Designed miniproteins, single chains, continued (4). Designs and how they scored, part 42

Each design is a single chain, and the fold is of that chain. pLDDT is the mean over its residues in the fold that is shown.

## One batch from the design tools (miniprotein)

Design m13537
Fold by ESMFold2-Fast:
Structure m13537 (fold): chain A 78 residues (1-78)
Amino acid sequence: SLVDELARIYRELVEAILNGDEEKYQEARERLKKLVEQPIKEIDEKLKSGQITPEEAGKEYSRILEAVREARRRLGRE
């Protein structure tokens, strides 16, 4: 699910760039931020505040990073 959503968003970003569509580009960029950057920041804050353990944070980071890696792989990027 997350991998499929990320792959779709990356395709939308490329299409927006090719078409010079500023609104679609910003919309896709904002969706990436909410699906990747915001969750990572939330994990960081929970870890710093002691709400989660380093082990729990590691598991949450891994899930997000694995989804990003797989989505990027499907687009032919390392």
Scores: mean pLDDT 82

Design m13538
Fold by ESMFold2-Fast:
Structure m13538 (fold): chain A 66 residues (1-66)
Amino acid sequence: SAEDALRMGKAAFERGDYETAIAAYQAALKLDPKNAEAYRNLADVYEKMGKTEEAEKWRKKADELA
């Protein structure tokens, strides 16, 4: 489920496994393309990676769905 993918992504993010976190959040979005939380969590991962422009894209997508 999308919720299971979100939980998996959050766990990966907490341990610093950004690649796994991104993959899990993308999987959540394939199951639920309107999941604002998954977009916000993707933005957080990219921000931690120093990819500010990419983070802003996902943050805006989340805001559009709020």
Scores: mean pLDDT 85

Design m13539
Fold by ESMFold2-Fast:
Structure m13539 (fold): chain A 92 residues (1-92)
Amino acid sequence: SITELIGLVLQLIGLDLDGKKIEVKIKGNTLKITVEGLSEEQIKKLIEYANKLAKKGIKVKVEVKGDTVTIELEGLSVEQQVEFLKFVLSLL
């Protein structure tokens, strides 16, 4: 649901995690997330999940700049956006 999606976005951007900064932007079926301060293992798991979505026909852009990862996903349903953000929360 859109209410669950909004709740997850607010949880992620409201996380006061030492050394981590999270930004989430959603516009229609496009979701962009930027996370600073991820470990190499967390980055690997995020990229692996994004690649899984790409195989399902989702347009995926991944940028890694130092300790900052930006992932842009286009073509996600609301439920797929919810599942992706739940996955991100599970990594942190």
Scores: mean pLDDT 82

Design m13540
Fold by ESMFold2-Fast:
Structure m13540 (fold): chain A 80 residues (1-80)
Amino acid sequence: RPLSLPEPTSPEAQATLARMDALVAEINARQKKMDEEIARLKAEGASPEEIKRFRREQLLEMVPLYVELIKAAVDLVALR
């Protein structure tokens, strides 16, 4: 296996990194879907206010994912 970065010293650290990777993938997927929906709304002639509200609502729905990512990062540091 290529070891270009320092390897986590514990199985718990490895599991936490895998969880962080999954959370990042989900956040990226949600951001992509949000961008696609904003493009659709613009094409359908939605008002700038509607687009701004939609963006705000989507970002608020993503807050729990960011909280879990922060928790995972804190857990990774705390596993020392």
Scores: mean pLDDT 78

Design m13541
Fold by ESMFold2-Fast:
Structure m13541 (fold): chain A 67 residues (1-67)
Amino acid sequence: MKKILVVVDKDLEKGKEFGKELKEKYGYDEVISLGNSSIEEGKKLGKELEEKYGAEVDVFVTGDAIL
């Protein structure tokens, strides 16, 4: 089973670094960073990946504002 993390960020560099940290911590096989994308776009991509590859997909938005 493949675990994929989709990181939605408006800051490309921050999203990449954050995704790397989460990959190490939670054991994701792949990390996809989406810059300048909405939460909805990230969720849509996650659903597509889950459907196409049978993967477990988590979508994360950078920043404390998501709380």
Scores: mean pLDDT 72

Design m13542
Fold by ESMFold2-Fast:
Structure m13542 (fold): chain A 82 residues (1-82)
Amino acid sequence: MLSGEELFEKGKELFEQGKYEEAIPLFEKAIATGAGERQLEVLELLAKAYEKIGKLEKAKEYRDLISEHYRRRGDFEKAEKY
């Protein structure tokens, strides 16, 4: 099985190629397998990918998760950005 890090890198490559629908399942697997310190970056790319394909409700779900993560860290300025 690919690690969360490998899934993230492969998903990011697809995202950069504009293959958002192909990148999404790789990012979701990266979150499920544990992306460690890249968890926030994976969530940000998931939110952007869903936005790019017009799945605005899904994009909002991931932005809300990012916002909650920053609030738990005490970074309210970044939390308000999402």
Scores: mean pLDDT 79

Design m13543
Fold by ESMFold2-Fast:
Structure m13543 (fold): chain A 65 residues (1-65)
Amino acid sequence: MAMREAEATMIALNYGLKGVEEGKLEEGKEKAIEAALSLGLDEETARRLAEMGVAIAESLKKSAE
């Protein structure tokens, strides 16, 4: 269980970082949700993990700049 959620969060972080670099945070979240759903997570969990991953990516960009 937790393993799939951890993987989804890492995928969300990667899409979030790409979205932050390209100025497409919303698209990054959508891609992360799709990836989490493909891992068998429900929509609510996928959305929460995507939001978390994107938020972490945004914080990392802010810290680096």
Scores: mean pLDDT 76

Design m13546
Fold by ESMFold2-Fast:
Structure m13546 (fold): chain A 60 residues (1-60)
Amino acid sequence: MRGLYRATAPLPRTSPDELGFREGDLLEVLEEVDEDRVLARNLATGEVGLVPKSALERVE
């Protein structure tokens, strides 16, 4: 899943390993962690953390 993705829903950060984002934020996926989550960077904030795959849509 490496590449650029767009957040399809907002998610507040609830733990130190999770990434918070707003709907429409661009996220750079760095690696796939498990079946449900990826490690990504929020390009708006520069923060890195875990993101649910279900909240992401690939930018073409």
Scores: mean pLDDT 77

Design m13547
Fold by ESMFold2-Fast:
Structure m13547 (fold): chain A 101 residues (1-101)
Amino acid sequence: SLKEKIEKALEDLLKYVREHFPDLVPTVEFGVKLLRELAEKDPEKAREALINFTLGLVAEVELTHGREAARDFARKVLEILEKYGLLTPEDRARLEAFIAA
């Protein structure tokens, strides 16, 4: 189900952040909690909110860790979202444009 795909993407994201960006763990844990609650009620809104949340995290990584770290983070986000079939063509283009810039 869409809800199960979102749950797995959130687990992969949190694992990656715990290993590579420990400073972001409180923000990601809070976002995961909210996205899980939203996925129970409205899985499609949760998918959209997850993508917007990951784009916000990419921006936060750029501000706190720099451009190269943000590109690596964006590549991992793209990998996770693609793995679980959560990307629209528009969302893919936004992440790929950031990685290429």
Scores: mean pLDDT 87

Design m13548
Fold by ESMFold2-Fast:
Structure m13548 (fold): chain A 66 residues (1-66)
Amino acid sequence: MEYAKKAAEYARKAGEALKKGDYETAIEYAQKSIEYAKQADPKDAAARAALGEAKRLLEEAKKGLE
């Protein structure tokens, strides 16, 4: 499903940005991942996993800015 794949892709990009210390880009990609995960089927395990990962990455990126 397109939304679940997009959610996973943006979560991966957020993780890569976080590893590079690009906290602003990591926040942007994590937010996009969350939006796509919300558009996916709520029973899609991949979308639920991407949602959880994106929320974790968003919190870590925000801590990097503080």
Scores: mean pLDDT 81

Design m13549
Fold by ESMFold2-Fast:
Structure m13549 (fold): chain A 82 residues (1-82)
Amino acid sequence: SDEEAKKLFEEGKELFEEGKYEEAAKKFSEVISKYPDSEYAPEAYALLIKALRKLGKLKEAEITEQRFKLEYPDADLEELLK
């Protein structure tokens, strides 16, 4: 449900703000995998990409960006990454 997606998304954002990027990435990944059609999924992708970049996981960040473009072809990823 969107409420479950929101909870995971908000937990991920809090972890990201605390600099806990690995834990944040796990929460955002759960939103994407369990709730891909939720209103939180596109922003969870953007924050996952940011968390992976903070962790130096640049290849995983690239793969995640490619997945985003495939899943949401009409969404503006660059706008979400601001």
Scores: mean pLDDT 87

Design m13550
Fold by ESMFold2-Fast:
Structure m13550 (fold): chain A 114 residues (1-114)
Amino acid sequence: EARELAQRGAEGGRRARELAESGTSPEHGREAARAASEGAGAAGRGALLASQRRDAEDGEAAAEGGEAAAEGGRAAARAGVKGNDPVSASAGAVAAAGGSAAALIGRRAAERAR
């Protein structure tokens, strides 16, 4: 379900931000990056479903979830840089890019459904 996937995206982004803010250790950064990556993947799947179904509300929800995942990924990347952990820094950056892509697809799906 596109709405459930969008919600998972938003929750993943929020969890990633909370984890990144809780510490700068490699453990915190890597867990934050994982949460953001899972959120970005869920938001992306939701955005693709919204695009295929031409559902404006699902597209808007996926865009919001993708943006939250992108914010979480950026927070994880910053935590990785501060903690000198290139693994969480790169994983967080990849998750941020994925979340941004999901947001874009979701916005396009919403526009096309209008």
Scores: mean pLDDT 83

Design m13551
Fold by ESMFold2-Fast:
Structure m13551 (fold): chain A 84 residues (1-84)
Amino acid sequence: MKEKEELKKKVDEIKAAAERLRQTALSRGAPPEVLELIDRAMELADKAKEAIDNGDIEKARQYLNEAVEALTEAVRLLDEWDAA
């Protein structure tokens, strides 16, 4: 089903973005709060994949939205920390 494939693609994109951000955060010595948000995004992406595999498309979308919010906040905090 195209919807499941699109959501799976989004899971992969979020995980890739989170891993890249984590590498950047670690290389810069970012505070634990940034790493916690990145780890939260990865956890939510994994939950989204599980929901997709179980056919719970609505729950998958909720987890993906929360993962995007966590990554967005991590980027914001990293930028603020980098500017300080």
Scores: mean pLDDT 85

Design m13552
Fold by ESMFold2-Fast:
Formats: structure tokens, C-alpha cells, sequence
Structure m13552 (fold): chain A 62 residues (1-62)
């Protein structure tokens, strides 16, 4: 999994990507920070799972 590609996908979906920290740890994508809505958080998770076929750990606050 390419961390830069993960970050680019988050930037395309998120309205405020600067508020989201993206990490890759032991093959798991970890997202921390804040989002505008739960719907945005779920959209990001779904897109990442579909594109990279890896687990996604959401630690995002609305």
C-alpha cells in the first residue's frame, strides 16, 4: 500500500483534508482528526477499502 496514494484519495473525498492525519501501520490505514460529518468519514473508509483492499481504522471526530 502506497501512503502517498492513500493521502491523495483522502484529499479527493474530504472537504478539509488538512484536518485528517493518515498513517499506515502493519498494513492497516489509520485515519485520525476531524471531519464535517459521519457520512464523509464512512465515504472515505469505503473508498480506501475498495481501492487498497486493506483494513481501515477510523479515529475521526465529527
Amino acid sequence: VDLEKVKELVKKISSNPERIKVELHNGVIILTGEVDSIEEALQIKKALIKEFNVPVDLRLKV
Scores: mean pLDDT 81

Design m13553
Fold by ESMFold2-Fast:
Structure m13553 (fold): chain A 101 residues (1-101)
Amino acid sequence: HMEEAKKYLEEGEKALRNGDFEKAVQYYEKAIKLDPNNPEAYTLLARAYLGLGDFEKAKQYAEKAASLGNPDGYRILAEAYKALGNMEEAEKYQKKADELS
């Protein structure tokens, strides 16, 4: 199932590059179902939700990625807060991402 999860991440990244954010979400959700503790999959899912303008889901999955050890989750949190106009939280998470990079 790990090879299948990797294939879904690859298809999701192709969809993400093409701006097909809805398709990217579907592939990343399939990858997470097979490997629920992969922080990279949550980071990519959060980026897809940013593309869709679903900033609450972007925050949710970015927090999950960070909790699993991927500091890129904090960068995505900063992007989501900035999109929502919360500059104080955006700066806080950007600093946290930079410190852990």
Scores: mean pLDDT 87

Design m13554
Fold by ESMFold2-Fast:
Structure m13554 (fold): chain A 68 residues (1-68)
Amino acid sequence: MVEVPEVENIEELIGEILRLIGEILDLEKELEKNKDDEELVKKLEEEIKNLEEVLKKLMEKLKAFPKE
């Protein structure tokens, strides 16, 4: 599974979240280009799912960050 990045502050956390969103979007584009390759589609879907799980954990950390 993809490692969850270590973050020191909210700015770094937002940066990692945006980075993961970009990576997911890139994989979705590759999946659309290779939709006729069932084996590659399966691998890409699994990678996207793993990244979505990491993103969920980072978003939970962001929600737990106090505003005050």
Scores: mean pLDDT 76

Design m13555
Fold by ESMFold2-Fast:
Order: C-alpha cells, then structure tokens, then sequence
Structure m13555 (fold): chain A 109 residues (1-109)
C-alpha cells in the first residue's frame, strides 16, 4: 500500500515535468504492487492521461477502460475515453463516452 502510493506520487511528479516514460514506469509499478485497489484505478487513469499526451490513443483507451473496471464511477476515466476517441477520429464513440462521463458526474453530485 504505502510503497504503491510512493510510486504514484513519483509518477505524478514525472508527468507534471513532461517526463512521460518515467511517469509510465512509476504508475505501472504502483499497479504491480496493489493491482485491484483504488490506487491502482487512479494509476490506470493516469496511464491513460500519459498516453493521451504521447498521442497513443488506442493505449490510452485501454488504460481508461481498466480504471473503469475497478472504479466505474471514475468520471475522469470516462472523460479520457471521450477525448481519446475524438483524437482517434471516432466522434460518435467520443459522444457516447462523454454522455457516460456526464451521468457519472451527476450521480456523484
């Protein structure tokens, strides 16, 4: 738990600095240490965001889907799916994910 959290924090710092490859390594390590936790769901969401920044939209989609499998009410992951689909030239799919994100946000309100 604590070791996974430290890797999540290190990944966040690397991501903020634009060191995407270092961020990916830290997030993957956090997931490896505690794969089915809420921290892992957050790490999956951040992996999706890093891959969006790298322009690897198919990988971003896969990571956001894994985050949602652990935490279905993760609005950030649903929004990330919408952005990844839009960037991949799939506007109808992007709209579907965006509406799902809106539903999640309303439920948490």
Amino acid sequence: MEEARKHLEAGDKAFAEGNYDEAIKHYERAIELDPDSVLAAYAYTLLGEVYLKKGEYDKAIEWFKKAIEIHPENATAHLGLSVAALKSGKPNLAAEYFLKAAEVIEKER
Scores: mean pLDDT 82

Design m13556
Fold by ESMFold2-Fast:
Structure m13556 (fold): chain A 64 residues (1-64)
Amino acid sequence: SWEEKAREYEKLANEYLKKGDKQKAADFYSQAGGWYFRAYQETGKLEYLKKAIEAGKKAIELRS
């Protein structure tokens, strides 16, 4: 599912963040956000939109 894809990328982001690789963590948070947004478009559930926004914010912060 779209949500399962998002969670896979979120797990990868968390792994790379723990390793100190901010750039890869940001890339994976960005991917997770994209998949959460697709889940929102498919389902209309605002919970997915909120998750997409949060993942996107994390990606921006890590690239700053």
Scores: mean pLDDT 87

Design m13557
Fold by ESMFold2-Fast:
Parts: C-alpha cells; structure tokens; sequence
Structure m13557 (fold): chain A 67 residues (1-67)
C-alpha cells in the first residue's frame, strides 16, 4: 500500500541509484543468457528513468550503449 506516496518521497539520487542497480542486474542476466529476466530489469530501469527525467534516461542509455 501507499506505492504512490513512497515514489513521491524518493529523492532523485535514490531513483538514480535504483536505475543503476536495475541496469547492473539486467546486464548480469543478459551475460548469463537469461534474456527474459534481463528484459524485465531493463523495463523496470526504463520506467524509473522516465520518472527521474533526463538524468535517469541518460543513465539507462549509457548502460544500453555498453551492451
């Protein structure tokens, strides 16, 4: 419960940290051949990136370019 409240209370720095963690998990899953799990983590990172704005989307893009 209170999912919207939790999201609204999250600092930009904490959101960027979440994006980084999700992208690192996605990369590991991709390297291990678990494409479905990697896609799920990438999707979660993209959603967080949209919520964080330009800096979040830039971080996600940088991780994709390194794949």
Amino acid sequence: SAEDLVREEVSPEEILKRIKTLMEKAKKAYEEGNKSLAASYFTAALIEGVMAGEEGLKLVKEYIEKL
Scores: mean pLDDT 73

Design m13558
Fold by ESMFold2-Fast:
Structure m13558 (fold): chain A 65 residues (1-65)
Amino acid sequence: MKEEIEKLVKEIKKLLSKPKLTDKDVDEIQELLAKLFELSKTKELWEYLREILEKEGFEVSELSD
């Protein structure tokens, strides 16, 4: 579970780092985000996801924009 979360975050980051996103890339990002959400349903896995996102340089704003 935690290894899958890390893998999905890295794949999303790789896609977002492309100089130009195609419609296929956007669809892939959306599918990867949906999988991350499904895997992060428990508090422990959600806290792990947050830690990985912060480590990779993402700002996490779950409850406040």
Scores: mean pLDDT 70

Design m13559
Fold by ESMFold2-Fast:
Structure m13559 (fold): chain A 118 residues (1-118)
Amino acid sequence: MTVASGGGTVPAGGSLTLTGKTSAPSENIIGFMWLAVTPNGGARAVASITRSGKTGYASSIAGRATISADLEKSTAYLHLSNLELSDTALYIPIAAYYSEEKKGTIFSAGEGTQLTVY
């Protein structure tokens, strides 16, 4: 299970940090991804980080976002700055990890955290 926190209602031009913590063992984590689900039901990956620290960002947030991970804490962070009205979405952290029991890569998601920009 991956638990999200840090959302809220923030004015345009503001900043905040979203946190996603997974119950996956830290040694098995392959990476993290943040998914944004917009009010109209569109879903897209907005940021990713691998275990090696390689990052990826959607063009809509490039230059305004920083993803980081604390593998020891099985936690990923998404810092968003210079917020825009279009950033309003439910943000869902997804952890990718290897499961020896299932002999493959598992993707763990949770309920997400809501960001509303006004």
Scores: mean pLDDT 86

Design m13560
Fold by ESMFold2-Fast:
Structure m13560 (fold): chain A 82 residues (1-82)
Amino acid sequence: SSLERLVEEMLRILRESGVSPEDIERVERLLKEALRYAKEGRYSEMNYKLSEAFDLVAPSLDPESRERLARLIGRLVKEAQK
């Protein structure tokens, strides 16, 4: 689905940014939980998990990568609510 593709794009940015494999695994778990909440129509819980994922990796990202990640999260929120 489009949501799973957005998650893969986010994970690619993290890998390219030198985020540790351990932190990437944690973010992947949080993003998968967000997708589950999206499928259930539980958008507040989805947004909480997306925020946790962003906060976990934001300190490890340069400003450009951080902005790219934020844009993908925004796209995921928009697509999930359609």
Scores: mean pLDDT 88

Design m13562
Fold by ESMFold2-Fast:
Structure m13562 (fold): chain A 60 residues (1-60)
Amino acid sequence: SMEELEELAEKYGLSLEQVLGAKKLLEAGFSREEVVQLLMRESGLSREQAEELVDELESL
C-alpha cells in the first residue's frame, strides 16, 4: 500500500503527500470527478494523467 503510493508519486511527478491527499479524499467520499479536478488544479496534471492516477488509487 505505502510502497504503491510512493511508486505512483514517482510515476506522476508528485509528492507522496499529494498522492496520500488524493487517496484520503476518495476514502472520504469525494467523487472521482472532484478529485480529478483537484489534481489538475493543484498538481498541474493533465486530465488524462489525473484520471489515470485516480483509476490506480481506486484499484488499491
Scores: mean pLDDT 85

Design m13563
Fold by ESMFold2-Fast:
Structure m13563 (fold): chain A 92 residues (1-92)
Amino acid sequence: LAEAWNNLGVAYNNLGKYDEAIAAYKKALELKPDFAEAWNNLGIAYENLGQYDEAIAAYKKALELKPDFAEARNSLGNVLAFQAWFKETFGV
């Protein structure tokens, strides 16, 4: 079940095993590509690894599937604000 892979990903993410969490979320999305919660969770795992472009892409996908997804909107806003701050602060 896609939900079982998503739950496994959440467990790995809670243990700080972000690479394993990403692999589990990707398995959930292979089974259910329209799984907005799994896209959002994938974004969180990428964000925890500092992979902000991948996190943004995942959060945007979650919002395409579920436009009223408050968690994904908040996460996307936070990552975009961090990228803007980083660019302004370090000039890159």
Scores: mean pLDDT 85

Design m13564
Fold by ESMFold2-Fast:
Structure m13564 (fold): chain A 67 residues (1-67)
Amino acid sequence: GAEKEKLRKELLRIIGEILRLIGEIIELEEELKKNYDEELEKKLKELEKKKKELLEKMKEIDKKLEE
């Protein structure tokens, strides 16, 4: 029971973080469309990388919850 509850809480935390990153990415993409900035493009790439890392971690937790 306890281990699955910990995994569920971590999964929800990661989902929340992914949703926040998606929001930030959308805002930066909209800003870049209006006015191109090399520094904003670098920030966008860093956020995309962080999102990818969190998605991989989410997949690992999902697999543990299915077992």
Scores: mean pLDDT 83

Design m13565
Fold by ESMFold2-Fast:
Structure m13565 (fold): chain A 94 residues (1-94)
Amino acid sequence: MEKAEELIKKAEEALSQGNVDEAYRLAKQAFDEAIKAGREATTPEERRKVAELLRKVADVFLEIADKSTDPEKRREAVRLAVAAYIEAIGLEIE
């Protein structure tokens, strides 16, 4: 969980600096770490925390899509945002 949180923070910082490519790289790493944390989560409290992280990842990907001029990167960022949101919902329905 701490790795995903740190990567999300760095991705948000990169976006604030206009560094969309760096933000995308960091957000992808944050998504992978959040998915891993979700698989290792054993309590409802842990699952809720990972779901919150996945929603933050989704928000970052949506901002990357909005700021990106590359059509392929925009499509992938939107796809990853949707995937992160679906994963978050899945963790909270148990």
Scores: mean pLDDT 84

Design m13566
Fold by ESMFold2-Fast:
Structure m13566 (fold): chain A 59 residues (1-59)
Amino acid sequence: GSGESAARNVVGAALSDAKEFGKETGLESARRGADQLVKAGEMTPEQAEEAVRRAEKEI
């Protein structure tokens, strides 16, 4: 569904921030991005949790 594109954006942004500012900042970016997309109705809470988990594993 549409949530997959949103999840890829969350992971990509988190990886970029982790590379520049460190792992903790990357994880914070993933959490904030996912929360914003849930609030906007672009992904479900479960999809947000999975996107954050993917970012965490990739970082």
Scores: mean pLDDT 82

Design m13567
Fold by ESMFold2-Fast:
Structure m13567 (fold): chain A 81 residues (1-81)
Amino acid sequence: PAAFIDPEELAEMVRELALEAGASEEAAEAAAELARRDPLAGVMIAIAIGVAKTLLRDEEDEAARRAAVDETVRTAIANAE
């Protein structure tokens, strides 16, 4: 009853969101692993990705957009405590 979200499903969702947003496979896997171990951190990372995608909507440089998403994911992982 303490976990109303399946950690494995959350991890897969976070991994898919990160990859869809343009994050590297390494960053997506790190985010997914953290989500499996800490569901709240997983939710925070998913929110960070969503915010980054919204803020970068007008960014025409795909490489710059991808780099910003990668940085957002890494920062969210580092701050998830």
Scores: mean pLDDT 75

Design m13568
Fold by ESMFold2-Fast:
Structure m13568 (fold): chain A 104 residues (1-104)
Amino acid sequence: AADAYIEGLKKLEEGVKAFEEGDYEKAIKYYEEAIRNFEKAAEAGYEDAEIYLGVAYYKLGQAYEKLGDYEKAIESYERAAELFKEKAPELAKEAEKKVEELKK
């Protein structure tokens, strides 16, 4: 679990770097790998893994937005909002706002 959490953080960082470089397809691939690792960490009861899972889904939504894939962006933001709902309600509201903006 600790190894999965650390690997998730590394993949999230690689995704952010790819996003900053404008390589949104590469960012998506890294964010999906981060999600898989944070899911494993959360299943093993690792602290904060659920919050980082939400962060990874939020960033996945941003990358899909840049590619114009609004359907996948909405799905990613809705998942982020669900994950943030109880422990990070302000982040949940930001994700919900993104969903509302993209459904127009």
Scores: mean pLDDT 87

Design m13569
Fold by ESMFold2-Fast:
Structure m13569 (fold): chain A 55 residues (1-55)
Amino acid sequence: MSEELQALLEEIRATLSPEEAEALERLMKNMLDAGVPESRVVAALRALVARLLAE
């Protein structure tokens, strides 16, 4: 896991509920395991975090 993904995961855990953080961490792991590039995973997670914070 890259430093960028580690920092994003820390932000998620600090900002979202434990349930939301666990769901996004699981999504991250599934995307990485499926071979999705880390840059796409970061972009997808950032978009989801922004959406959750706006709702």
Scores: mean pLDDT 80

Design m13570
Fold by ESMFold2-Fast:
Structure m13570 (fold): chain A 112 residues (1-112)
Amino acid sequence: MADEYLVEGGRALKEGDYEKAIKYFEKAIELDPNNARAYLLLGEAYYKMGDYEKAIEYFEKAVQLEPSADAYLKLGEVYYKMGDKEKAIEYFRKALELQPDNVEAKELLEKV
């Protein structure tokens, strides 16, 4: 049930309709409040809208529910955009601890 909302929200996110994406991801969370993936995608929608405070809130919720390289990578990216290079490096390293061959985390760590 939540999967359909994640698919539709993901489509809206790719199309740049971030407000529509947020509504779908919020519905996924209403059906399953412990869905870490829904929080990751919700955080990404806010990040693309430039709401970095909301993005961090939802990415931290995703990490709390299910730590993943993707969740740490997204936290690092948002802190880097905010100019907090030390926090960005910390989270990129955490992503590499979970997935040592993560090319995106390695490239982003070299960028900071």
Scores: mean pLDDT 85

Design m13571
Fold by ESMFold2-Fast:
Structure m13571 (fold): chain A 60 residues (1-60)
Amino acid sequence: SPLEEEIERLEKLKEELEKEAKELAEKEKDPRKKELILGVAEGFIAMIDWLIKRLKEELE
């Protein structure tokens, strides 16, 4: 199903974003920038989770 393939892609994107944000935050020396990186990533992850939930509801 195209919807199942899209859900799988979004789940992989979420995992990659979590990993990249963690690595970027660990390398950042400015605590304010570190907090911003993590906050922005959290916002994007929440949006991806919302999209996955919506697509799963369409698929039932």
Scores: mean pLDDT 85

Design m13572
Fold by ESMFold2-Fast:
Structure m13572 (fold): chain A 66 residues (1-66)
Amino acid sequence: MKKQIEEEITESLVLMGISVGELENQRNPNPEIEKLISQAKEAFERGDLKKALELIKKATELSKKL
């Protein structure tokens, strides 16, 4: 289960054109996406994979609608 969550996070980041190393310096024209990415990076770094996955999914869906 944890491995699948990590894979989903990685896939979502790739779909957004963002690498894990770029999350902290990510700039977006939409401030909501930038906020979600920052929160997801924080959750990921502290090992809260479920929270990070949820935040990345929200950011990805917003990016898709733009």
Scores: mean pLDDT 62

